# Ledger of designs, part 78: designed miniproteins, single chains, continued (2)

Each design is a single chain, and the fold is of that chain. pLDDT is the mean over its residues in the fold that is shown.

## One batch from the design tools (miniprotein)

Design m6882
Fold by ESMFold2-Fast:
Structure m6882 (fold): chain A 56 residues (1-56)
Amino acid sequence: SAAREEAERLLREAERLLRQGRLDEAVKMANKAVELDPSLRPRADGLVELARMARA
């Protein structure tokens, strides 16, 4: 579906932002992806946890 394609695009953008150290933006994009497609929650939660650990 269009929503799933957009959610996957947002999650890929979140992964890119995480690699750049843009942690807050990465978390926002990951959360938005889950709002569009809840099936992405495990992947998004993993990314959010990596961002949390990077801040510590």
Scores: mean pLDDT 85

Design m6883
Fold by ESMFold2-Fast:
Order: sequence, then C-alpha cells, then structure tokens
Structure m6883 (fold): chain A 65 residues (1-65)
Amino acid sequence: KDREIAEEAVETLVESVKNNNMTEEQIKEALKEMRKSLIEKGVSEELAEEAVKETEKRVKEAKKE
C-alpha cells in the first residue's frame, strides 16, 4: 500500500535518472518533488524519507559502476 507507492516512486526515479542522463541538480529537484508527492499521497514522513535515501543510494550505484 504505502510501501508499494514509495517503491514505485523509487523505481521510476532511478530508471529516469539512468535513461535521461539527469544532472545532479535535476536529481536533487526530482528527489524534493518525490518526497512532496509521497507525503501528499498519504505516505508517512519516515517512509518518504526512506524512499528518498534508497533512491539516492541506487542512483549512486548506477553512476559508480
């Protein structure tokens, strides 16, 4: 439910970063929008923060080989 919404947002943003060669500034803005969107959809602040951190981790892994 809430976890599924958060997980989908993480997957979508990670794929967008990989496919669209997003800059660090674009990624930072997208993470802000993702957090805001999750909270507006009723996801807890804790879960939204975890989703942002997971996205940052996966994005770094994708860029670092």
Scores: mean pLDDT 78

Design m6884
Fold by ESMFold2-Fast:
Structure m6884 (fold): chain A 61 residues (1-61)
Amino acid sequence: MSLEEQYLKAVEDYAKKNNVPEELKEELLKRVREAVREHKDDPEALDRAIQALIHEMEEKL
């Protein structure tokens, strides 16, 4: 599984376990895909971006 697929799967698993509304899950997945595309050459920046997105969604819930 690629690093991108691992991040997407982790986010989907997180959303499922925490009963995140489907609409918010779709928004989060879209933003994760955008972050992966934007930071494809910088794994550390990608990891920080993904963590920030998860934190933002936790606050939004």
Scores: mean pLDDT 75

Design m6885
Fold by ESMFold2-Fast:
Structure m6885 (fold): chain A 56 residues (1-56)
Amino acid sequence: SLEEEARELLEKLRTLGGRAAEEAVESLQNALKSGDREKLEQAIAGARALLAAAGL
């Protein structure tokens, strides 16, 4: 599910650390709290792009 994927991305971002990762964590947490699927999909895409750029 998108929520399970977001949870896994949160852990990876927290492990990565740094300001960009912290901003991505905030976006994912806000999206999860909102229940908005489109917002969650956007936050997941951003998190994936950041992790890919970091080689993860």
Scores: mean pLDDT 84

Design m6886
Fold by ESMFold2-Fast:
Structure m6886 (fold): chain A 120 residues (1-120)
Amino acid sequence: MTPEEARQAAELLDEIGEVLDLISEAATYAVNGDYEKAIELAKKAIERAEQLRKRAEQTVRDPGVRDRITALADGAIELAKEVLEAAKNKDYSKAQEIRDKATQMRDAVGAERERLRAAA
């Protein structure tokens, strides 16, 4: 992996982390009964995660790094769709579960960031 490619991969991971933060915020609004705001943020998170997945497929040349980044983006898309449905259904328990999942995925993003630093 070149230093430029490692930088591009790191930027993608940082932006996936921002999407996970947005998912956690959307889930928090759903937990607090603000379902309209939760739906708005969940839709934005889906759009951003789908754009990041496409960018990872197009820009990351190392197959192992690309597969790991696209898997994280796919996980973020799935979780954003889950928070959208939880908000539509006013499912407090599901919204709480999604917050925990977002935290776990944020940790996975951090682990991949450290792996890229070790490989650079």
Scores: mean pLDDT 87

Design m6887
Fold by ESMFold2-Fast:
Structure m6887 (fold): chain A 68 residues (1-68)
Amino acid sequence: SMAERLRAVGDALEEAGKKLEAQGKYKESAEMYRLASEYYRQAGDLERAEQAEKNSEIAEKKAKEAAE
């Protein structure tokens, strides 16, 4: 039950990150993906946590590139 709840929060944060990325809000998107990774890690879903962390890093790179 707790692990399911934590994964659901991670899923919601990942969806928020995806929507922010679609809006070009890469810095906010990166933060949502990072939070999703933390919740997935707490849920014991290490694969989703690693994927969310990578998505956060990609979004951070896009934010820096857009700022130049």
Scores: mean pLDDT 87

Design m6888
Fold by ESMFold2-Fast:
Structure m6888 (fold): chain A 83 residues (1-83)
Amino acid sequence: SEELTRKGIELLKQGKYEEAIELFKKAAEEGNVRAQTLLGLALSKLGKYDESIEWLEKSLERDPSNESSRLSLAVVLSIKRSE
């Protein structure tokens, strides 16, 4: 789970969003909160705002105090409203 998240971050740094999403999704489905947040962010980079929101909300269900997830959700919701 943490290994998948770390590999996903490296792919994300290389601009390989689809490959990063695949690894983040596997970790996120296992309940990794960090992966759920990063999956949401990566999905938003591809314009998949509804799916991004779903994963960020799941992250907040597991950890309501997660500042990264709260800020990311606010940003994605702002972008979606402007479309």
Scores: mean pLDDT 83

Design m6889
Fold by ESMFold2-Fast:
Structure m6889 (fold): chain A 84 residues (1-84)
Amino acid sequence: DRAEAIAAEARERLEAAREEAIATMQKGGSPEVAAQAVADMAARAREVVEEVLRRSPEATHEVEGAAVGAYTDVADAADAIIAA
C-alpha cells in the first residue's frame, strides 16, 4: 500500500530527526542549544507532514501523531536541560 509506505518513510524520518536533536542536546548541554533543537525538530516535523499531505493525504493523521510524539520527546528532553 502506497499510503502505508509513505507513512512508514515519514515515521523513520521523524525518528531520525528526534535522535539527532537529542544527540545535539547531549553534546551542547546549554539552554540555548536545547531551545534550538526544539525549533529544528518543529521545523523538520512540519516539512515531513507537508510532504505527506502532498503525496498521500490519507496518511496525514498517522504522521501528524508521530510528529507530535517526536516533538514532545525533544521538548521534554530540552525542558530537563533548561530546568537543570
Scores: mean pLDDT 83

Design m6890
Fold by ESMFold2-Fast:
Structure m6890 (fold): chain A 56 residues (1-56)
Amino acid sequence: MREEFERELEERTREIVELAKEAVKLSKIDSKQSQELLEKAQKLAQEMLEEIRAAE
């Protein structure tokens, strides 16, 4: 149970970091796309926080 949960959190964390990095790169070229990626990263981070709370 916990092992699967930890692995999923690691994958989610990597995805959030990748989205944030891509948003920073796009911020100089396309502000709108950068904002959309940041919003997606924020949503994933919030969902992960809720999953952690649900697992307590």
Scores: mean pLDDT 78

Design m6891
Fold by ESMFold2-Fast:
Structure m6891 (fold): chain A 57 residues (1-57)
Amino acid sequence: MIEEHLEKARKALEQGNVKEALEHLKEASSLLDQMTPEQREEFAELARQVADALRKQ
């Protein structure tokens, strides 16, 4: 489930769909306490990429 949300966010970013990526990251954020350290690092990287993309829009 967590991996699915992170994967969907990554694919949305690859497609340039920042809104969709943000929605998937919001779903993943509800599961932060269940994440492994590796999943938390991936989440942080994706969140940074989404924030960067939003600043350019």
Scores: mean pLDDT 81

Design m6892
Fold by ESMFold2-Fast:
Structure m6892 (fold): chain A 66 residues (1-66)
Amino acid sequence: MSPAERRSQIYAEALKELLETDPEFKELLDEGQEAMKAGDSEKMKESMEKAVSKLREKAEELEREE
């Protein structure tokens, strides 16, 4: 697999695992979507930054294990 393909797989696995095991991650995604619907750009950005941070940390953990 290419490096880009491998990274995509790791992030997909991280996303799947967080959605299954971390209710807080799902809440952050839901908050971001609701903020977007309400036109609250600041809240949407904050929620998405927190979600992306969790996703990145999980992806880094998975990279070290695999």
Scores: mean pLDDT 78

Design m6893
Fold by ESMFold2-Fast:
Structure m6893 (fold): chain A 65 residues (1-65)
Amino acid sequence: SALQEVSRKLEAIALSIEIGGTSVRFEGGKVTIYVDELTPEKLALFERARERLASLGLELELVEL
């Protein structure tokens, strides 16, 4: 469903805002979030969301700038 796909992408965008992401890129079933600084707290939030969204068919990647 297109609405379910949009919902998953919105969840990824919300995560990006929560962890202080500087930019987000979408490529098919993959979302890449860029951060200036990777802290243990940001990594923990990312890893929880990554596992959840992967089970729903959306791959998350985190890149430190």
Scores: mean pLDDT 82

Design m6894
Fold by ESMFold2-Fast:
Structure m6894 (fold): chain A 69 residues (1-69)
Amino acid sequence: MKEELEKEINDALVRMFIALGNLLFKKGDYKGAAEEYRKALELAKKTNASEEVIEEAEKNLKEAEEKLK
């Protein structure tokens, strides 16, 4: 029960960084978006977040980095 709650909290926190990155991406701030997606990905890997969330962060980070080229 405790482990499931911790996982939900960690997933929510990671999703918060992804949401912030998405907002910055929509505004055309690709550098800011990439920074927030990197924070999400780092936290997701450290906290054993859901694979779904890790994949979303990795995909969005790659898209933001491509926009910076």
Scores: mean pLDDT 80

Design m6895
Fold by ESMFold2-Fast:
Structure m6895 (fold): chain A 69 residues (1-69)
Amino acid sequence: SLEEIAEEIKRLLLEGGVSEELAEEVARYVLEGNFEKAEQLLVRAVLQGLPPELANRLGKLLKEAESLF
């Protein structure tokens, strides 16, 4: 479900050292179908030190969520 994908995205961001505030904001945009903003915040997370392996997994989850709209 979209909610499960959004929760997994939040979990991976938190495991990657992203702040709770930023992780929740990304999940919220995913639930709203605002993938442009979600991707923009993911880029910011990468610049803040999110590992490339987690960024790649998050990108795949964003595409999966987008396919539900």
Scores: mean pLDDT 84

Design m6896
Fold by ESMFold2-Fast:
Structure m6896 (fold): chain A 55 residues (1-55)
Amino acid sequence: MSLAELEARIRELLARLEAGEAVDPEEVQRLITELAILDPERAKEYGERYRALVA
C-alpha cells in the first residue's frame, strides 16, 4: 500500500469509530504500524487519535 492509501484507510476506520461503528482494533493497529515504516510522525498522530476515540 502507498502512504496515501494507508492514510485513507486509517481515516476511514477512524471516521467509522467517530460515528459509533465497531472496527477491528487489530486492523487499525496493523495499518498504523505499516504507516510507521513510511512516516513515523503521521503514524504517531493517528495512533493518538485512535486512542482518544477508544478511551
Scores: mean pLDDT 82

Design m6897
Fold by ESMFold2-Fast:
Structure m6897 (fold): chain A 92 residues (1-92)
Amino acid sequence: MEVKVEVEVDPKENVLTVTVTADSEGAARHAAGVVARELKRELPIEKAYGSFEKKDGKYVFTLKFKVKNATPEEIERAGRRAAEAARASPLP
């Protein structure tokens, strides 16, 4: 079962966007939960929100985090770690 996790940082707005794509809704929700948990632990998150959609037969979670008092490089590093944690924690 494949989970794709993509990380994007907007350095102007200090917004981290993580897009989780999976073949099942359960896998997408599980991976999104891992990402959110890891990011809340590592970054000073001011605001967080998510959206969920089914696109091209895949399940897509888009998570956006407004981060306070962190550099774009720190935000990207934390996002990459969260993505790796999600990939390493597959749903059974």
Scores: mean pLDDT 80

Design m6898
Fold by ESMFold2-Fast:
Structure m6898 (fold): chain A 55 residues (1-55)
Amino acid sequence: MVLDAPDIPEGADVYLHGKRVGTYRPGITLPGEAGEVVDFYRDGKLIGTGVLRAA
């Protein structure tokens, strides 16, 4: 699945179901299903959310 969150800065930590799954960059691909919500963290603070899409 692809993640695109233009309002989120590159380098933010990506969490899915409470677990870190990667570091954000535009067009990053992640495991999971379309429609799953991910949380973005930086310095231990929630900075936003995004939704996984089919590539």
Scores: mean pLDDT 75

Design m6899
Fold by ESMFold2-Fast:
Structure m6899 (fold): chain A 60 residues (1-60)
Amino acid sequence: SEAERYEKEIEKDPNNAEAWTKLARALLERGDPRAVEYAHKALKLDPSNKEALDILAEAA
């Protein structure tokens, strides 16, 4: 799955905010509640990450 791909990318580079954001989006699309946690992780790495903010707004 796409989520598994991004999980492997994060294992290689846990500071990759883009990979955290893409993983959060994939989880949100399938209704996985971990999407919120991972979007927050992306924001900790990049506080101006618009896509991560959009994921949190959609999950609310």
Scores: mean pLDDT 83

Design m6900
Fold by ESMFold2-Fast:
Structure m6900 (fold): chain A 70 residues (1-70)
Amino acid sequence: MMSLLEQAKKIVEEIVEIYHQASEEARKKIEEAKKELDEKYEPFNLTSEEGLKLGEELLKKVKEIYEQEK
C-alpha cells in the first residue's frame, strides 16, 4: 500500500498534469470544482485521511471536466 503522503503527492501531480493539458474553459471549471470542494469540507482539523479523500474527490471531478471539455 502507498503511504498517505505518497497518495497525496500522486493526486496533486495528476491534477496539475490535467490542468496544464486542459483547455481554458476546462481550467475555469477545474478552479470552480476546487472552490466547491473547499466550501463542502470544513478546513478546521482536517485529518490526513479527510485531506486525501478531498484530493481524490477533486481529482475525479477534474478528470470528468477534462473528458467533457475535449
Scores: mean pLDDT 72

Design m6901
Fold by ESMFold2-Fast:
Structure m6901 (fold): chain A 120 residues (1-120)
Amino acid sequence: KLEEEAEKGDWEAWVQLGVEYIKQKKYEKAVEWYEKAIALNPDNWAAWANLGIALLKLKKYEEAVEYFEKALALNPDNWVAWAYLGLALKKLGKLEEARAYFQRALELNPVDGLAREGLA
């Protein structure tokens, strides 16, 4: 169904297919579909953020940071991207930068569990 929609060149279907591959823990396939979505619509902050999450799951922390920064340049109110950016930086040992971004996520959403756990 989603792959049939993806063949029609619909970047929204490609983002949905990427999300489905994340649920299946097929992170490399998720990256492929998000990259296709971004190539067609580079202003899609959600695709940049989801690509960052997939790279984080693949332990490609430096690449994940770059793509979360692109997502946040397009939508700075995305507390989820701030929280995951913090997590990626924490994995890279950049603890002070990670703390600042977890605090930013909590300023936007005070009940964000990922940001709260990151500050503990």
Scores: mean pLDDT 84

Design m6902
Fold by ESMFold2-Fast:
Structure m6902 (fold): chain A 55 residues (1-55)
Amino acid sequence: HMENVKKEIEDLQEKIEALEREAVRHYLQQGDTARVNELIAEIKELEKKIEELKK
């Protein structure tokens, strides 16, 4: 079971990294604040899920 938790955390971290790259891209290319805010919200949700799994 702990092996599954580690994999899930790794998957979530990869998703966070992808969203962070997208946020930086949108910020630098267009200053698209609305899209950046959406991506930040998604990152926060994934971070919460990781904390739940780290129990």
Scores: mean pLDDT 78

Design m6903
Fold by ESMFold2-Fast:
Structure m6903 (fold): chain A 60 residues (1-60)
Amino acid sequence: MEEIDLSGGRLDEAIAKLEEEIARDPENWVAYALLGQLYREQGREEEAERYYAKARELAP
């Protein structure tokens, strides 16, 4: 385990929390946008694009 790089663990925790928000309110486009940003930070650009697309679909 990389003790110096706790950012990865924090990103996973933030992602889990945002997934809980989406489970409670599937129309919460802000949570989708934030998930897209976090997946992008992890280098998961394909998943980030999926969440960004969903956020744009739900946004007013």
Scores: mean pLDDT 74

Design m6904
Fold by ESMFold2-Fast:
Structure m6904 (fold): chain A 71 residues (1-71)
Amino acid sequence: EPLPPVPGLDAQKYLDEGVRLFEEGKYEEAIKAFEKALQADPTLPTAYQLLANVYEKLGEKEKADEYYRLA
């Protein structure tokens, strides 16, 4: 069963954390933060763009291209 959304959290907090992790070079942790942002708000094109950027840094070109299409 899908977990219910956590009350009082918004996607912006997870986006900010993910961006910080990405700037620190913690790409796997940044992916998890951006996935949490999408769980809070699946309509955020910014989260898809940021996931694409992380996968591009990891050399995962096909995954990056998929997320660019979703953005």
Scores: mean pLDDT 76

Design m6905
Fold by ESMFold2-Fast:
Structure m6905 (fold): chain A 55 residues (1-55)
Amino acid sequence: MKEEIEKLIKEYEEVLKKDPNKRPEVMFAMLRKAKSTEEFRELAKGAIDLIKKYV
């Protein structure tokens, strides 16, 4: 689980490095990958941290 979430975050980070204007699309795409409440919390935290890094 944790390894899968970290892999997803890294993949979406590469997208944001190429186009920071994709922040909303990346956030929604990451959150749609959640299969449980715990995954949703981890992905939401990762998405927020990623967006803060590239704003």
Scores: mean pLDDT 72

Design m6906
Fold by ESMFold2-Fast:
Structure m6906 (fold): chain A 77 residues (1-77)
Amino acid sequence: AARLAELRAEYDRLRAEFLALLEAQLRASPRADDVDAALAESEAALDAALARLEAEVGPEAALERLIAQLRAALAAA
């Protein structure tokens, strides 16, 4: 229970950081009107990936995998 709650909190934090970074990069582009659509698409893709992995490997393993991916993406930015 405690481990799953910690992983969900960490995922939510990294998801918010990733989306904020993406928004900042998109708003620097000449296509500012596409920003909201691109953010909604990225948010839906993350939510869909989590749901798919939870069904396949269970919630704990799914969160650990996505947390690792988000950390790698943020470190590369």
Scores: mean pLDDT 80

Design m6907
Fold by ESMFold2-Fast:
Structure m6907 (fold): chain A 118 residues (1-118)
Amino acid sequence: MVELVESGGGTVAEGGSVTLTNKVSGTDFANTTVAWIAEPPGGGARGVAGLSADGSKKSYGKEFEGRATISKDAANSTAYLNLSDLKVEDTATYYSLAASEDTLTLAFGEGVELTVTA
């Protein structure tokens, strides 16, 4: 069973930065695609970032391009999402997901709440 342990949310001032982490277990992390999705309080989930299993391909949602950086530490089975130049509109619950190519398993995190204050 794939397990996702997320951390790094909380309350941050506008213009600040935050790093969200996702520690993945129960799968071969080297063959696992990782991603983050943001769901604001009003609904309407948005793609934030995605990283291919081998770490070679990165994708960013249009609202996060230039402000988000996704990375992967395969040795520690941890994925990172760094968000900079935070905006009040970035206030959302951030859900991580992991897709294992080896087991064809998709896992979804419980969510990390981020509040950005003006």
Scores: mean pLDDT 82

Design m6908
Fold by ESMFold2-Fast:
Structure m6908 (fold): chain A 66 residues (1-66)
Amino acid sequence: DKIEELAKKAAEAIRNKDLKTLEELLKELGIDEKTIKEIIEAVKNGDLEKAAELFIDAVVAIKEKL
């Protein structure tokens, strides 16, 4: 499952604060630019809980559209 593989890599990028890899992975997942920006800003601010919550919600929304 390509989506699940990308989601696992994105979660690792959040944990590692790898903003460039995270942005690329979120874009490849088809998450909208506004949500990507909010996730990146949360990671930059050290709010990993908020970043994870926004990310999970976005992935669930993508899977519901499939």
Scores: mean pLDDT 81

Design m6910
Fold by ESMFold2-Fast:
Structure m6910 (fold): chain A 86 residues (1-86)
Amino acid sequence: SELLERMKQLFEEIKKLYEQAKKSTDPEEILELARKMNELLREMARLYQEAKAAGVDPETLREMSELLFEATELIDEVNEYLEKKL
């Protein structure tokens, strides 16, 4: 599925931003990285809704939902790290 492949690309981008956030000691930089990760997560959510509307197969939808869950966990971890630094 083209939608699944695009979602995988967005997830890889989120993982790169997550690794940058983990290496940063600057709360302002971490906040900016978290904002970018949230923008990518919103795009992933849009692709998931598009896939559901298009009637893609249940296996593909499950894989997409797992990617959304994993992306959300990474963002939550960055937000928790930010809260401890602020």
Scores: mean pLDDT 88

Design m6911
Fold by ESMFold2-Fast:
Structure m6911 (fold): chain A 58 residues (1-58)
Amino acid sequence: SGLEEYQRAEGLALAALSENPENAEARRLFQQGRRYAAQGKYREAARLFLESARAARE
């Protein structure tokens, strides 16, 4: 489900950001994901969290 995918993606983003907390792009993408989640848009939030995790690892 979208909620399960959202929770998994958020966890991945949090883990990646904990390793690279000063990555500005990863932080911005994470903030956008949180805003979509606040609107109930969990699929969009999940995608942004995955992009945040990727940015933090690159």
Scores: mean pLDDT 84

Design m6912
Fold by ESMFold2-Fast:
Structure m6912 (fold): chain A 60 residues (1-60)
Amino acid sequence: AAFAAWVAAMSPEERAKAVRAIHLVLTEGLSPEEAAKRLGISPEFVERVVELYRQSVADA
């Protein structure tokens, strides 16, 4: 619930970067810092997105 609402409040550009950050960290095994550097965003943004996504998946 919280993750979906949070993503829905984003701009399309932020949403695209959030999806790519999740893919880079969870599928390609990059650190949040590495993903942030690749996408030109803050590491804190990547960490927050990945953490919220992980919490959503862990509750499944």
Scores: mean pLDDT 75

Design m6913
Fold by ESMFold2-Fast:
Structure m6913 (fold): chain A 65 residues (1-65)
Amino acid sequence: SEELAELVRKALEALNAPEEVIERVVEFVRKHAEELPHLSARELAERLGISTEQAALVLRAYEEF
């Protein structure tokens, strides 16, 4: 969902995440949002090469969307 992708972008920007990280996560959310409920924060972090804190924020955004 583009709306979820935009929410995730804004949340990561608020954490001052690097643009490379933001672009990678947003692209994943656009293409693979349906996988999010099946991933732990650790698994998502490993899959995207991001921090567990950033991964937890993405999963939280999905839950609240």
Scores: mean pLDDT 83

Design m6914
Fold by ESMFold2-Fast:
Structure m6914 (fold): chain A 65 residues (1-65)
Amino acid sequence: MEALKKAIELWKQANEAYQKGDYDKAIELFEEALRVLDELPETDEVQAFKEYLREKIAELRAKKA
């Protein structure tokens, strides 16, 4: 599905931003990936991916607090 491919690409871009120290950009891209995943059927894999992204966003926000 195009939506899953888009979410994976956003996840890769978010990790690149994280590696470059751009935590704000990484958070934005992870949040965009979550929005794209909301277009997909709620499977166990989609649920796990969304939970992983939510945890990463929370970690990055806490690190910047």
Scores: mean pLDDT 81

Design m6915
Fold by ESMFold2-Fast:
Structure m6915 (fold): chain A 82 residues (1-82)
Amino acid sequence: SLEEKIEKIKEEIEKLEKELEEKEKELKELREKLRALPEDAPKEEVLSLIAKILDLIGDILDIKRKIEELKKELEELEKKIE
């Protein structure tokens, strides 16, 4: 039913918003870790942290895109209920 589709989209949005919050927290922690590295830190350690930060930024952007797409779909479905 239409109501079941709406409920599923709401659950998906809630799940993605929670995942987004967790990944944004992880990104903050990795950025702080990168800033705390000594000037003489191994290049491999610096590059590893940068790679993890870039991967998380990509994941965060993908999740934000999915949330926006689902919110648009939800709005269109809710309009069909009058």
Scores: mean pLDDT 86

Design m6916
Fold by ESMFold2-Fast:
Structure m6916 (fold): chain A 82 residues (1-82)
Amino acid sequence: KKELVEEAIKLLEKAIELLKQGKEKEALELVKEALKKLVEAGVISEETAESIYEKLKRLVEEGKVEKAIEEIKILIDALKQA
């Protein structure tokens, strides 16, 4: 379980780097993969994962990349405390 959470954190950190490079599609793919690992680990529900993904996708599509990065950082911090 903790190994899946650690993998998810690494994917989320890489997604932030890709967003900073303007690689939005690649970043969102990594976010989706990270959220899937968190559901498999039992850390979040599938409904919560869908809500997080939809919010981040919307922010990125609206050009609010810095806000998307902030939201991912908040998620990483919460996961590190769990």
Scores: mean pLDDT 86

Design m6917
Fold by ESMFold2-Fast:
Structure m6917 (fold): chain A 73 residues (1-73)
Amino acid sequence: AMAQRQAEIAALRAEADTLRQKANDKFSEGAKLLTEADRTGDQALRDEGIKKFKEGNTLYAQADALEAQAAAL
């Protein structure tokens, strides 16, 4: 039973790590878009940058939920 439980915990944590990596990519993309928006005054670019940060925050929230699930096992 312990080996199966450890495999389930490892799988949840691996998924959480993948989501955090995706979130960091979204934050990096958002930061680049906001930097360009500040340089050009392009509101559409600013809106897209903000959207990327929101997507990143959602992915981090999902990762945190998976970590909480793993900790409860």
Scores: mean pLDDT 88

Design m6918
Fold by ESMFold2-Fast:
Structure m6918 (fold): chain A 92 residues (1-92)
Amino acid sequence: GPEAEKAAKEAAKRAEERGAKAKGEVEGNKVTITAEGASVETQFGMLAGAVAGELKGAKGEVTVKGDTVTVTLTGESEEIAAEGAKAVAEGI
């Protein structure tokens, strides 16, 4: 929903402000945030955000390939997915 899309875009924007090329995508209760060319600090921030998202009830998956980080957050609801995405944004 709109809140999940807003949170995903905010996470991508924060990663871009730190020098990455980033995108946020929402598919129902699933939010995917990808940062390419992410600094080590941005990578750790996204990892910390994924963990914080799990504490809010989302299921977090993190993939790191070189300097590209992908975080996927799946909630039981769009609201939980949005809270997970907000946690990733706050981690960056």
Scores: mean pLDDT 83

Design m6919
Fold by ESMFold2-Fast:
Structure m6919 (fold): chain A 73 residues (1-73)
Amino acid sequence: MEELKEKIKEILLEAGVSEEDAQRIATGVVYAYEVLGYSPERVAELTKQDLLNLGVSEEDAERIAEKVKELLE
């Protein structure tokens, strides 16, 4: 759990997401995947939506969501 959360946070920080938002998104991703049992595909879709709502470009949001999906596979 902790290692997955840190990897997701790192991807978000490298893309320019703030540390607070990166922590919130990473926590939400891990919760959705490990606790709620959402598929990697659904988690990636939710991650993309959250990033777009933060003002991340569509291209960057899609790349980040794809990297998150790869980590969860």
Scores: mean pLDDT 82

